# Designed miniproteins, single chains, continued (4), part 3

Each design is a single chain, and the fold is of that chain. pLDDT is the mean over its residues in the fold that is shown.

## One batch from the design tools (miniprotein)

Design m12072
Fold by ESMFold2-Fast:
Structure m12072 (fold): chain A 58 residues (1-58)
Amino acid sequence: NDIYMDVMQSIVRSSARYSNIQNTQDIFDDLINNVQQYYPSRTQQFQRYVDQVIQQSR
């Protein structure tokens, strides 16, 4: 569970660094959907993390 979240957060950070804004948003939506399917109780936490990364990246 923790390893899964660490990996997902790492993908979010990597995507924000190496992808354009539009592609990054599509990737983030896909990752959020994946978390919702496998760990629904963690979806809000992950969504907040994604939102934070987007705000920091602008």
Scores: mean pLDDT 75

Design m12073
Fold by ESMFold2-Fast:
Structure m12073 (fold): chain A 95 residues (1-95)
Amino acid sequence: DEQEKIKEKLLREIIDEVMEKYSEELLDKEEILKEVKERIEAQKELSEEQKEQIFEIVKLVIEGLHLIQDPSLPSEERREKVKEIEKKIEELLKK
């Protein structure tokens, strides 16, 4: 499916870019989400449903990155929250 390949490629590219940016510094969540949304909307070949799925997955990835970088959270609590995010991402990927 050409649509599925386009979706997977865009998702990978966005996640890779977000991961690279977060490797240097903790970013403003609202600002990065705005950039992600604009990039997803630029894709004319994807349905609105597919765009929403990509955006929701990327939001969860960003949430996970903020949790990993929060020094105030106990390691055990951080692991549990990351696990919950991972489960939500897996559920979205099955759709």
Scores: mean pLDDT 78

Design m12074
Fold by ESMFold2-Fast:
Structure m12074 (fold): chain A 109 residues (1-109)
Amino acid sequence: MTITATTAEGQIEEALEALEKAGQTELAERLRKEIEELLKIDSKESQLKLAEKIMELGVATLPLGIEPVVDAGAAYYLQIKEKLPVDKVDELLESDREGMYQRLVEAVE
């Protein structure tokens, strides 16, 4: 299925809540505000930045066991940036998930 900002909204909220519960309240508030501002802008550049922020949130929550947010952010990023279909993103996640996460973290830094 195609990952969009709307599709990922519930996963984003879960990840933000997990960061707040882990004591990273300032990081959670910053990412929430940045994501909300990007959602107000309707451009390809803002969509790419939104995907990057979803990935940043997902990476921050990996130690907390919330993997689906990273997967959603990665799929959304690759669909916008590389024009990859969802099935190809899923194939990459299944074959080299760790390597893909590492490359995506490097790409958004």
Scores: mean pLDDT 63

Design m12075
Fold by ESMFold2-Fast:
Structure m12075 (fold): chain A 98 residues (1-98)
Amino acid sequence: MIEEVEKELSEKAPVLTGKVLRIIGALLDKPSEELEKALKEVQEKMKELQELVDKLKKAIEENAPQSVIDKLAEEVRKKLEELEKKLEEAVRLADEAL
């Protein structure tokens, strides 16, 4: 299970990074309040994901019950999905800000 979460994060990280760079590039070329707000929402979701990953890591290091680790892993996956959705929305706005 831990290996599955680590694999999912490692496989998705380059794609997510590429999307963030695209949003930043668009914002630098043509500033937009809507795109800036979308980027802030993405950054907030990234922070929430990092906090959940840190909690999961701590639970594993402290040998927490498997049920606790499983629940945190599910929360990490759900937050990653929310982040991906916000990134797709922000990329769409970046493309429209031509």
Scores: mean pLDDT 78

Design m12076
Fold by ESMFold2-Fast:
Structure m12076 (fold): chain A 84 residues (1-84)
Amino acid sequence: MLRVGDELELYDADDRLLGTIRVRAEPAPGESEEEYAARLQEALGRLGDALAALRAAGLSDDEILARLERLAAELGFEFERVEL
């Protein structure tokens, strides 16, 4: 089960590591553990769908990563690109 501060690795369709997603969103007052988990799973699904759609649109890797970073922040996550 995902919690605040948990990190997930984000990979593309070729199994290349793009970065990490850190959970920043906390449970809402009165939200059950199951409701919180479902909300986080929906948000992660939106990030995955966005990655697939941006790839299908033919955007560059840099544009995809920039858009995912913005979307992640809007959904209550922090996206950190892979560092060399």
Scores: mean pLDDT 77

Design m12077
Fold by ESMFold2-Fast:
Structure m12077 (fold): chain A 93 residues (1-93)
Amino acid sequence: MIKKKTYEVNNDQELAAKIIEEAKKNNQMVTVYHEADTPVVKIEVNEDSSLPASGRMLSETRAEFTFRPDDEADAAKAAEDARPDFEAVQAAL
């Protein structure tokens, strides 16, 4: 079953902690993204375990990382990859 839940985070420590926490919960898939119009990074949680782990940049202002539960290394890498974008978004304000 697919159930979406969105969180906003204000710094890279919160981002990393939330990604790891949610990735390990209840077979949830986590997608991380940010938008130029928001000074915060958004995390979408999906309960669809059929999606493969992946990471990609959609643009300078939007990155998408999807990973499976129990893959803490991929979750940490996704948080690290999203961190420069978060700082860039805040610097653009």
Scores: mean pLDDT 52

Design m12078
Fold by ESMFold2-Fast:
Structure m12078 (fold): chain A 112 residues (1-112)
Amino acid sequence: SKEEKLKKLEEELRLAYEDPKKFLESLGSTAPSNEEAREFLKKLAVELGLVSEEASDKVAVLAVATYIYSRKLFSEEEAKKIEEAVLSFLKENPEASLEEVLEVVRKVFDEL
C-alpha cells in the first residue's frame, strides 16, 4: 500500500539522520564513522545536484535519503513531487530537524 511505502521512506530518512554509517552500509558502501559517512553522503548530494556545497551534512543526508528511497518506493511522478517538496523545504530551512522533514513528506503524501 502507499502507507507502507510512506512508512519505509520515513524509516530510511530516520536511519540516514540518526545512523548514517548503517544507512551507507545498507547501500553497499562503508565508512569508519558516522561523521565520515555524513561527509560521503554530502559529497554525493552535491554531485547529484540536490544541495549546494554550503549545505550542512545533516541536510545533505536527508536530501540523499529522500532522492534514493522516493525513487525506489514510488512512481517517477510521485517521487519527483516528494523530492521537490523536501528539497525546496531544506533550501529554505537549512537548520531543519528530522521531524520537520518527516512532516513535509507526510503532507506531500496526502496530496498524492
Scores: mean pLDDT 86

Design m12079
Fold by ESMFold2-Fast:
Structure m12079 (fold): chain A 97 residues (1-97)
Amino acid sequence: SRADLARKVLELGAQETLLRMLLLYAPEDMDLLIKAADKVVETARELDLPEEVIKELEALRDKLKAAKTAEEARKIAEELIELLRREVLRLEAELRA
């Protein structure tokens, strides 16, 4: 339904915003960043996003957990943010149709 699409846009958009704020204000806090990435994957599953999107989010989350440096983690988090943004834009376009 349109209400389900709106909920997905709002919840994913909020998580994109949180990740962007974490990179801006606490970029060295890898544990907080990993926790945020875990929440993104959890939310994607709860919102029943396409399996291919969930798998991509999980892969980035796992890559983030395996990061050896804060700089590496930041780059992976930027990729996670970009994937979330693309998904939000896709859902917004569907909602406006």
Scores: mean pLDDT 87

Design m12080
Fold by ESMFold2-Fast:
Structure m12080 (fold): chain A 65 residues (1-65)
Amino acid sequence: SLLDEIRKAVREGKFDEAKKLLEEELKKIRTEYGDTQEAANRETALSIIYTGEVLDAEFERKKKE
């Protein structure tokens, strides 16, 4: 699962890898759906999920003082 891969990369501090996974998926969405509402909806959903995972991981890391 893309989400599992992003979570793993973020938790391991591999933000470059997590960003690469996101960018590759966004490229696939554009290639498959073109400049359509379906592509826009999928890109928005993926961006929201990615942002949530990154913020959650950063929040958990900051709790460890």
Scores: mean pLDDT 74

Design m12081
Fold by ESMFold2-Fast:
Structure m12081 (fold): chain A 70 residues (1-70)
Amino acid sequence: MKEYPALVAALNAYQASPPDKRLEAMREVGRAAAADGVPRELIDTLAQSIPDPEEAEAFRRGYEEALAAA
């Protein structure tokens, strides 16, 4: 299995985040997934597992913004 070090670090930061910072932390998780080269198909699957629809959208948005900037 490929290692995703940036994604793991961002997920740890998300778990440590207070509720008012979780939406932005989830955008960072999306950006980290793009940096690690996670394919879009996995992003869609992962986003579907996120129970908060705003956090799921922030995750997708972070991923797309990072891809557009590269």
Scores: mean pLDDT 79

Design m12082
Fold by ESMFold2-Fast:
Structure m12082 (fold): chain A 100 residues (1-100)
Amino acid sequence: MPEELLDVLLRPNEKLKELLSKMGFTEETLTLSEVLGLVFGYALEENLIILPDDPKKPSIIDVSDSELGEILGVDSIQVSDGAYLVELLLKSAEIVEPET
């Protein structure tokens, strides 16, 4: 993932915006970096992160019974697979191009 993508402004869709509002973020646009941080914060608060019994196996975010899972359209995400999470977030938000 290019570092430039982390600074891209996103306009969340209605479902993602409602989830972000529950976390205290009412802005119409957020950077991709901010949205990523909020998604991980949500996963921590809701105890969605599953640690495997085998330390060689990746930790997963189990979103199957969560509002986040409905928004992203997936049941689980590997914590180490940030690129996949970014792709899912870009499908759940519109990239805001600056009027420059």
Scores: mean pLDDT 76

Design m12083
Fold by ESMFold2-Fast:
Parts: structure tokens; C-alpha cells; sequence
Structure m12083 (fold): chain A 78 residues (1-78)
């Protein structure tokens, strides 16, 4: 059981890094600092969600999505 959780976390790390890199590259042409902040939010959020209960994970991912969208809007306004 714990071993399966560890493998899920490792896979989530790889997926989180790939998704965060995509977000960073997309936003970096508008604002490099906001791009890094959005990438960190995605990476940390996905890792926390993977370690959490389904209900908590859903809330974490929703919060991350809203914050990332807010940063995207701010980056485009600049």
C-alpha cells in the first residue's frame, strides 16, 4: 500500500515537472517571473494532491487552477 503511494508520487513528480515546464514556457514571453511562479504552483499543487485524500486533492487542484488562471491574466495584461 505505502509502496504503491510512493510510485504514484514519483509518476506525479514527472508529470508535474512536464506540465509546469509547459506553463512556464507559455507565460515566459509575457512575464518570466509570473511564469516561474505559475510553474511552482502547478508543481507543488500536483505533488500535494497526490499525497492527499481525493476530496483534499480536488480542492488543491481547484485552488491551483484558479491561481494559475489569475497569473495568466495578469501576465497578459502586462
Amino acid sequence: MEEEKKKILEETKKDADAFAEGVRKQLSKYDPELAEKAAELVREGMLKAAESDPETASRILEDVRKEVQKLIEEAKKK
Scores: mean pLDDT 75

Design m12084
Fold by ESMFold2-Fast:
Structure m12084 (fold): chain A 74 residues (1-74)
Amino acid sequence: ATVKVTVKVKNEKFGTVQVILRTKTRDIEIHIVAGKEKAEYTAYFKMAPEDVGEIESAKALDGIEIESVSLEVY
């Protein structure tokens, strides 16, 4: 399966968003570097279909503001 993690930010600063993706067997830490404008950023991961899980947490670093985080499975 392909997992798409999308982060929407509404900050005018560059920053990093840390997302923890909880799979059935483990947690995966994802770092998404976001731009200074209100924007949408995506990261893609390949994993076994049975390992696909859900977003456990998202934390803003460097003063960036998170508007939303979503997960889509292909």
Scores: mean pLDDT 73

Design m12085
Fold by ESMFold2-Fast:
Structure m12085 (fold): chain A 58 residues (1-58)
Amino acid sequence: SKVDEFIKKLKEKNNGKLIIDTSTAVEIAKEFGFSDETIERIKALGEKITLKELRDAL
């Protein structure tokens, strides 16, 4: 799925770390064509987020 490919690319760019910068997640989500509503949900999660929190927001 688009969500699975997004999480996979994010893990690759984040060197396998489980906590990521929200700004990085937003940048890649825009590249994947997620809606503005989804982008705003990601931003609302805070400055640093876990991959689980990110997946649950999608």
Scores: mean pLDDT 80

Design m12086
Fold by ESMFold2-Fast:
Structure m12086 (fold): chain A 88 residues (1-88)
Amino acid sequence: MTAETAARELDIALAALPAVEELVEEAGKSSGPRLASLATATAIELVGMLYSFEQAVRTVPDLRARAEAGIARVRELLARAKAIIKAA
């Protein structure tokens, strides 16, 4: 991956976090099949984001601080999604 590609992918993933957080909140307010679908969809999105952040750090070490912040946020959202599923 080029440095420009790594930076762009990181920026796209970071920009997507608020939308994914909104989906996690929606899952928490939902029930039955909708809760399951939203929680699963958000988990898949979050796992993809983790991969993107880790690849960015491996490719361009200067991106580490931004990527680590994103990784921490994704881990928080994954924990919330897991808690919502357990509470259902």
Scores: mean pLDDT 78

Design m12087
Fold by ESMFold2-Fast:
Structure m12087 (fold): chain A 65 residues (1-65)
Amino acid sequence: SPLEKERRDFVVKSTGELIRLMGDQIQALWDGDQSKADQYQSQMDKKLQDTNVKLAEMDEKIKQE
């Protein structure tokens, strides 16, 4: 269905954004910048939470079809 395609596209996009944040965090840790690494962790945690909420909303709409 169109909603299933939107869900897959959202997962791909969100995963790509998380991979970029992980790369930035690894670089900060390599540079010895623990404060910056902690900031990236907080950004990833928030993004995971927001992504899970949106996926749950999309899954509920798909089940209503």
Scores: mean pLDDT 86

Design m12088
Fold by ESMFold2-Fast:
Structure m12088 (fold): chain A 106 residues (1-106)
Amino acid sequence: VLLGIATDLSDLLELSENESELLVRAAKSGNPNLFIKAVVDIYSQKTSFSKPEEIRQVHQKFLDALQQLKEKFSDNAEAVSLLEVISSRLNVEEANELDIYSYLMG
């Protein structure tokens, strides 16, 4: 399941070869926490030093991709739960990044 999610997510997010390899490697580990961390790391790399509008655009693109995967893997409860955890983690990351940006602009 993780490998399928890694492949589809790489395509939907138009990830680079290096980013796709990171996700595939995490998926092959079989460890859901390493997979979640890999997705969050890729997200953070794309939003680092970005303006709020760019952060929101990247966040929305990731959420849209995760929603498509939840629909594709709807028959797999473990996959849906994993995708929901990733979505929750990305919401926390966006909030934190927007707070940091607000602090730097003050």
Scores: mean pLDDT 81

Design m12089
Fold by ESMFold2-Fast:
Structure m12089 (fold): chain A 86 residues (1-86)
Amino acid sequence: EEIKEKIEELKKKIKELEKEIEELEGIIALLDAVISYLKRKHPDDPEVKAFIEKLKKRKEELEKEIEELKKEIEKLKKEIEELEAK
C-alpha cells in the first residue's frame, strides 16, 4: 500500500513537470515570434539588435531549464521502475 502511494506521488510529480515543460515551450515560441518580428521590422537598429540578443539568452536559459526538467522526469521514471520491480 505504501509503495503504491509512492508510485502515485511520483506519477503526479512527472505530470506536473511535463506541464511546466509545456509552459516553458510556449514561452520559447513567443520569444521566437518576437525575435522574428523585430528582425523583419527593425533589422538595422542597434538597440533592437541588443534586445534580440537578450531575448536569445533568455531563450537559451529556458531551453536549459527544459533539459533539466526532462532529466528529473527520467530519474522519477527510473524510481517508479525500481519500486514496481518489488
Scores: mean pLDDT 86

Design m12090
Fold by ESMFold2-Fast:
Structure m12090 (fold): chain A 87 residues (1-87)
Amino acid sequence: SRAEELLELARRTLEAAREALESGKVTVEEAVGLVIAAIGVEIGAELEIKRAKEEGDKEALEKAEEAKRIAEEAKRYAMEALRLGPS
């Protein structure tokens, strides 16, 4: 489902963002890419939350809300990696 796809994308983006921050070896371009990816998942999750609420799809709603939370966390890690930046 779209909610499951968004949740998978959110989890992968968070993993990449955490690795980028923890390693300190990410390029500025890579960090910017992770921020953009996280924002994209967050927007997608918001649209899916709206759809799931309108259709009464409880399972999709829970997954989309989790995807949004994970994407917001991924964005925070990616933004911090960008802020600290590789020299």
Scores: mean pLDDT 86

Design m12091
Fold by ESMFold2-Fast:
Structure m12091 (fold): chain A 83 residues (1-83)
Amino acid sequence: SREELKRKLEELKELALRYAADPRRATAISLRAIGLELDLELGGDEEKVKEEMLELLEEGLEVAATEEGRAELERLREEVEKL
């Protein structure tokens, strides 16, 4: 649902900011997540937003500084895949 996708996008922003090794990459991921939240508010396609969120999660996993960060992002990715 839209509300679930919004909650997962908020979680993605928090995890990217907390765990990314590069603050610039963390900021880029967060800005793209904000854009996806806006798309949902404007009646955008949930399936398209989900696909783009999964791409952002893959990017977040690539820049995660710690095993804890990777585990949290992987968990979030699995949850999003089930939506």
Scores: mean pLDDT 85

Design m12092
Fold by ESMFold2-Fast:
Structure m12092 (fold): chain A 80 residues (1-80)
Amino acid sequence: GKTKTEKDELISDALQLLIQKTNLKEAEKLLKEAGLSDAEIKEIQEAIEKKDKEKLKEFLMKYLGLDEEAAEKIWEILES
């Protein structure tokens, strides 16, 4: 299985691709390799599309182990 660090890197890379909207298939592949289900991947894609800050922060906290402040800062960077 993948380590937490490997999963965190895959999720981080996938989020960058999703925000940039440049390679959605690679982003989906990275999230699947991190152990996310198709339903979870769709939910995150919808959260990004809708700019649902709270949903995206919950995802970052749950899967990357970030605190609320760190999740907030990542949201600000990805949406700028």
Scores: mean pLDDT 72

Design m12093
Fold by ESMFold2-Fast:
Parts: C-alpha cells; structure tokens; sequence
Structure m12093 (fold): chain A 67 residues (1-67)
C-alpha cells in the first residue's frame, strides 16, 4: 500500500467516523491494519474517542488487538 493510498484511506475513515458510519470506518481500519499501518489505525481510534464515539473507538481498538 502506497503512502498516497494510506492518506486517502485515513481521510475516508476519519470522515466516516465523523459521519457516524462505523461500518465503513471499521472496514478501512482493517485494510490499514492488514497492510501494517497500525499507527494510522491507532490515530483513527483516537479520533473516534475525541468525538465521544465510544463504540466506534472500541471496534477500531479490537482491530489493533488482533494485529
């Protein structure tokens, strides 16, 4: 996965989190984790927590636990 693809997916996931689209955010986080970009997955979990989206944050944190 290229840095450009990582940036694109990270932006899409952050927007999905803000829009309340937990399913899309989790799908993108899994793709990032599978590609070894655990730092980006952690950043997305932090974004979800900062916006008070506890269930979304937990779902993303489970992906980090599996990796």
Amino acid sequence: MSQEEVNKLTIRAAKAIMDGNTEEAVEIARKLAEAGHLDQVRALATVARDFGLEETAKAIEEILKEA
Scores: mean pLDDT 82

Design m12094
Fold by ESMFold2-Fast:
Structure m12094 (fold): chain A 75 residues (1-75)
Amino acid sequence: SILPRLIEDLKSEDDEIVKAALLALLYEIQHHPEDAREFVELGGREVVEELLEHESEEIRRLAKQLLDLIDRNLA
């Protein structure tokens, strides 16, 4: 699964790597909604929630978008 690698990329000190991982996760979960549950089970939700406080406005917006997508697919 690509999910563990993307979760690790979200923890990067490089904003470009974090942004790329958020975009990849948005694409992956939008096309494979079933992956939302696996992502949460792997601890991905906690990592994304921390990104809501990130210095980058773009990273905060992408993190919020990803959380909203995950919650819709788990409802």
Scores: mean pLDDT 89

Design m12095
Fold by ESMFold2-Fast:
Parts: C-alpha cells; sequence; structure tokens
Structure m12095 (fold): chain A 75 residues (1-75)
C-alpha cells in the first residue's frame, strides 16, 4: 500500500533528526486533529497544514511547514 501522509511525515522527521520544537509541536497538533477526523480525507490533513502555515509568524517555521506540505502533496 502507498504510504499515508503520517508515514511520510515520519520519514521526513527521521531524515531531520533534530527538528525544532516549534515544528514538532505544529506537526503533532496537525496529526492529532487528522486522527480525530479518522484520516478519511487527505485533503483535511493538507488543509490543517495550510492553516498552520497561514497562522505561523516565524518565517523559518513557515518554510519548514511548507516543505512538509510539499512532501504530503506528493502522495
Amino acid sequence: APPTPLELLRQYMEQNPNPPEGLVRALKQAAHLAMERGLTTPEQFLALLEELIAATRDPELRAQLEGVLAQVRAL
């Protein structure tokens, strides 16, 4: 089976062994909300990531979240 968006995020984090706390916190929040919605629509997870990007005032964290979003969209 193809990897889920959450599995792709795990691969991203494994390739980035020391991610910033802010990024980890934002990704955990998105994952929690996606799990509450049962991950039945990948579009909901993408929408949550886009909302986090739009709300982020830290340009470095925003760029990091945009990188994650691009990988999730590649599924």
Scores: mean pLDDT 69

Design m12096
Fold by ESMFold2-Fast:
Structure m12096 (fold): chain A 67 residues (1-67)
Amino acid sequence: TAGERAGRALRALYEAGELSEEQAELVGDAVVRATARGGDLDDIVAEAERLVGPEVAAKLREAMEAV
């Protein structure tokens, strides 16, 4: 699911040092909110952008779409 892809991407970015603990918490919350509404990848990225800004949201999108 989009939520599972987002969760894996979030963990990978956090473990790579691309996200702070605070940013990881905010993005995790965004994933939960977007998926609770039946949102797709675009909805998850849009929610993350509102909370952590476009740079981090772009990294999340790239990680979710990787290969």
Scores: mean pLDDT 78

Design m12097
Fold by ESMFold2-Fast:
Structure m12097 (fold): chain A 85 residues (1-85)
Amino acid sequence: SMTVAELAERLKEILVKYDPSLKDLSGMEILERLLYLTGVTHIPIDPNRVLSDEEIRELLLAIAEYFKSLGDDKLAEELEKLAEE
């Protein structure tokens, strides 16, 4: 388990490798955008909320599928790897 803020920062670390322009956005700003793009509505936008390992895995796999649909297969693979932790 990890907080929403911790998940957001891990996502930022991965995404910045593929899009360096994201470095100026906070992890939470990036996460909020990803929730909108994936249609995930059940994750609270509260940095201090603790997510279960199952919720983290489901969210990471949804984000990975989104990027895979855009042709970003390598980014999707890194997100799937994070979901296995």
Scores: mean pLDDT 81

Design m12098
Fold by ESMFold2-Fast:
Structure m12098 (fold): chain A 81 residues (1-81)
Amino acid sequence: SAETEALLERIAAAARRVLSPDVADSLVESLRYLAEKARGTPEEEPLLAAMRELLAALEAGDLAAAQAAAGRLQEIAKKLV
């Protein structure tokens, strides 16, 4: 979706400013995979919300908020495998 693609592009840009390229690329690919799996499921909206939280944390340089968002993403991922 347009919302998912816009979020992934913004997360990629923010992540590459604060993480190594390999780690940033791995994060974006993992989020893309989860977004594909969540499409049309009850987990889609929680995933998009957690991705927005991660983006805000990365743009603010807030490590604690980024870790909290990552924890939310991990819990959502468990429901999609």
Scores: mean pLDDT 84

Design m12099
Fold by ESMFold2-Fast:
Structure m12099 (fold): chain A 108 residues (1-108)
Amino acid sequence: SEIDELAKEALRALKNKDYDSAAEKLEKLAELEKSPVLKEYFLVEAGRLKLKLFGPVSGLFDYALEEAKSPVIKALIYAVVGYEYEQLGDEETAKKYFEKAKRLYPEL
């Protein structure tokens, strides 16, 4: 799926701390997604990555996880939250979210 390939590319960009590339992939995911919740989630997170505005978890996080059907998309949502906690200095919480992402996408 083009959506799954873009999600894998976003995950690789995040792992490499290439936030501009990750944001571009999230914007493309928002264009292709049919779920309004996933569209809004990916657009908000793309903007945050591009501006390097790492803050509290989006209020859409739980709704985005529920709407996501693909394991790779769920892994991406967990990884984004993991990187936000890492940038806030909460490395222990970041690790927990990265472990959730890795269980859904072991190649992370």
Scores: mean pLDDT 85

Design m12100
Fold by ESMFold2-Fast:
Structure m12100 (fold): chain A 73 residues (1-73)
Amino acid sequence: SEEEIRFARGELTDEQLKKAKEFIERYESGEVTDEELLELFKKIFPHLPADRLTLENVRALLNVLKEWIKEKE
């Protein structure tokens, strides 16, 4: 949900945002599969429960993170 995505953003440091940007770029370039994206996301957001880090939720969070990164740059 957007609530969970906003919670994750609220706890993101500048370094975590940079890591998020890097894996987004890798995913969009085709370097990362959906499964690899999910595993990378679990490593970047360890505070999120694994059962909430579904591919659907990760892709939704990815889109929100893209917008937040654009707003900061």
Scores: mean pLDDT 68

Design m12101
Fold by ESMFold2-Fast:
Structure m12101 (fold): chain A 83 residues (1-83)
Amino acid sequence: MGARLAAEAAVRAAESVAPLSPEEREELLRRLTGLVTKAEEAYRKGDIDAAQKYVEQAQRLVEEALLRAGASEEAARELAERV
């Protein structure tokens, strides 16, 4: 449940910076939910290195989605760092 809510918040924040199509929104939401879930599981197991890698992958996905939607590099990076 928490992973889905976190992913939904991240997608809404992304949409505030650049427009996403319904298909792009759903794809990003699915991928982010998966990565957040994996990060949370790694953290529970004490695998901090794996958790950090999943967070970095989530940040990269948000940045790439925003750049494809026409956001500036600065705006995409700032939003991704907040996820």
Scores: mean pLDDT 79

Design m12102
Fold by ESMFold2-Fast:
Structure m12102 (fold): chain A 91 residues (1-91)
Amino acid sequence: MKEVFSVEEAKALPPGSIVLIPADDGFVGADGSTPVEIAKVAVEKGLRVIAVSTNISPETKAELEKLGVEIVESFDPAEIERRVAELKARS
């Protein structure tokens, strides 16, 4: 599992990797990309994407759900780690 903050980071990972992206309203990646742009590239690469946010806009949430992205409405590291471990156990 790896946090990704840019489209370039997503492109560099092998297919099947589990990645976390921040999806808070107003978030921009290290390269200026939006959470939706990062998620779209990650999904197209065959990555398993989890979006994490306590303040996600309805528009961003709808676009991420259309991409099949799992949304975790928490940015607490301990809770995120628990949710990721649960997801891995289901694989």
Scores: mean pLDDT 75

Design m12103
Fold by ESMFold2-Fast:
Structure m12103 (fold): chain A 61 residues (1-61)
Amino acid sequence: MKYSKEDVKKLREAVRYLREHPLTDEEIDELAEQLSKETNIPKEDVREWLRAERERIEAER
């Protein structure tokens, strides 16, 4: 998928938030809903991406 520069910026801010705040599955679902509304990316895609980024962040520790 091709994303706009604004969408990429919002996704990067979400990753930064994940690094600073460990999120539960429920909190990830809430964040995915918010990002989906802001970027028009389907909630399911955002949720799967956020979960993958959380796993990556945890693996880097």
Scores: mean pLDDT 76

Design m12104
Fold by ESMFold2-Fast:
Parts: structure tokens; C-alpha cells; sequence
Structure m12104 (fold): chain A 79 residues (1-79)
């Protein structure tokens, strides 16, 4: 999986999940996803067992999920 594909997958899954929830539930889920994404990024950067490509993909996926969660919450607040 390329970093670009990983980012897109993370983004799409986060948006799809959060848009199906109420605004309150989406906010709680988004906070949890953001926390998990930050932990995943930190872990991937220090994991010597991962190749450079695997690290890039893991970081991209986590960034996609975080950005997708923020976008979904913003969309619900605007509606």
C-alpha cells in the first residue's frame, strides 16, 4: 500500500464512520480517532522493525484518519 493510498483509505473510513453518527457521537469518536492517530504516528516513527515505505504508509493512514475526522465534525457543525 502506497502512502497516498493509505492516506485516502484512512480519510474515507473516518469520514464515512463519523457522518453516520449524531453530532455529539461524532465529536467523541473524532477525539478518540485523533488520539489514536497521534499515538500511531509517534509509534511508526520510532519502530525500527518497519521499512521506510511501511512507516510512510502507517503515518499517512493516521494523518488521513485524523484529517477525515476533523472534516466530518466541521461538516456536522456547519449543518
Amino acid sequence: MSPEEAYRLGYELAVTRLLSLSEEEALKAAEELKKQAEEAIAYAKTDESLSEEEKAAAIAYAKGAREGAEEAVAAKKAA
Scores: mean pLDDT 81

Design m12105
Fold by ESMFold2-Fast:
Structure m12105 (fold): chain A 63 residues (1-63)
Amino acid sequence: MPESSGRLTPEQAAAVAAAILRDPSASAAALARAMGWSRATLYRRYASKGELRGDVAELLNAA
């Protein structure tokens, strides 16, 4: 069932957060790689890097 919070596991959200802490300007491809996703998979699930970052922040703040 496609729910926005269901698109990422806590492990994937933590990996993205760690990548951003290491490089705040990290590309969408680098963030996808940190989660073990292809760039195409990332763009299928998120329209922009900003949407991905928002989803990660919400998931981590909820945990």
Scores: mean pLDDT 70

Design m12106
Fold by ESMFold2-Fast:
Structure m12106 (fold): chain A 75 residues (1-75)
Amino acid sequence: SMEEQVMEIVREFQRHADRLGEQAKARGDFDALQQLLRLADETSRRIAELVRRGAPIEQIRRVAEEAIRRMEAIA
């Protein structure tokens, strides 16, 4: 279902956010950690809004992929 596809996208996004956040904490980079947490929160809210509006799954995937790239650039 589309709900299952959304949950898979969200799970993948959360895995990247958690990994990069732990890496930032491990090296004591709390500025990077704060930026990562903010981006993750903003992205989660944006995905929730897109889901509520019935946006295409490809748009939701694109938003998550763009956020992952931004998080990797911060970390």
Scores: mean pLDDT 88

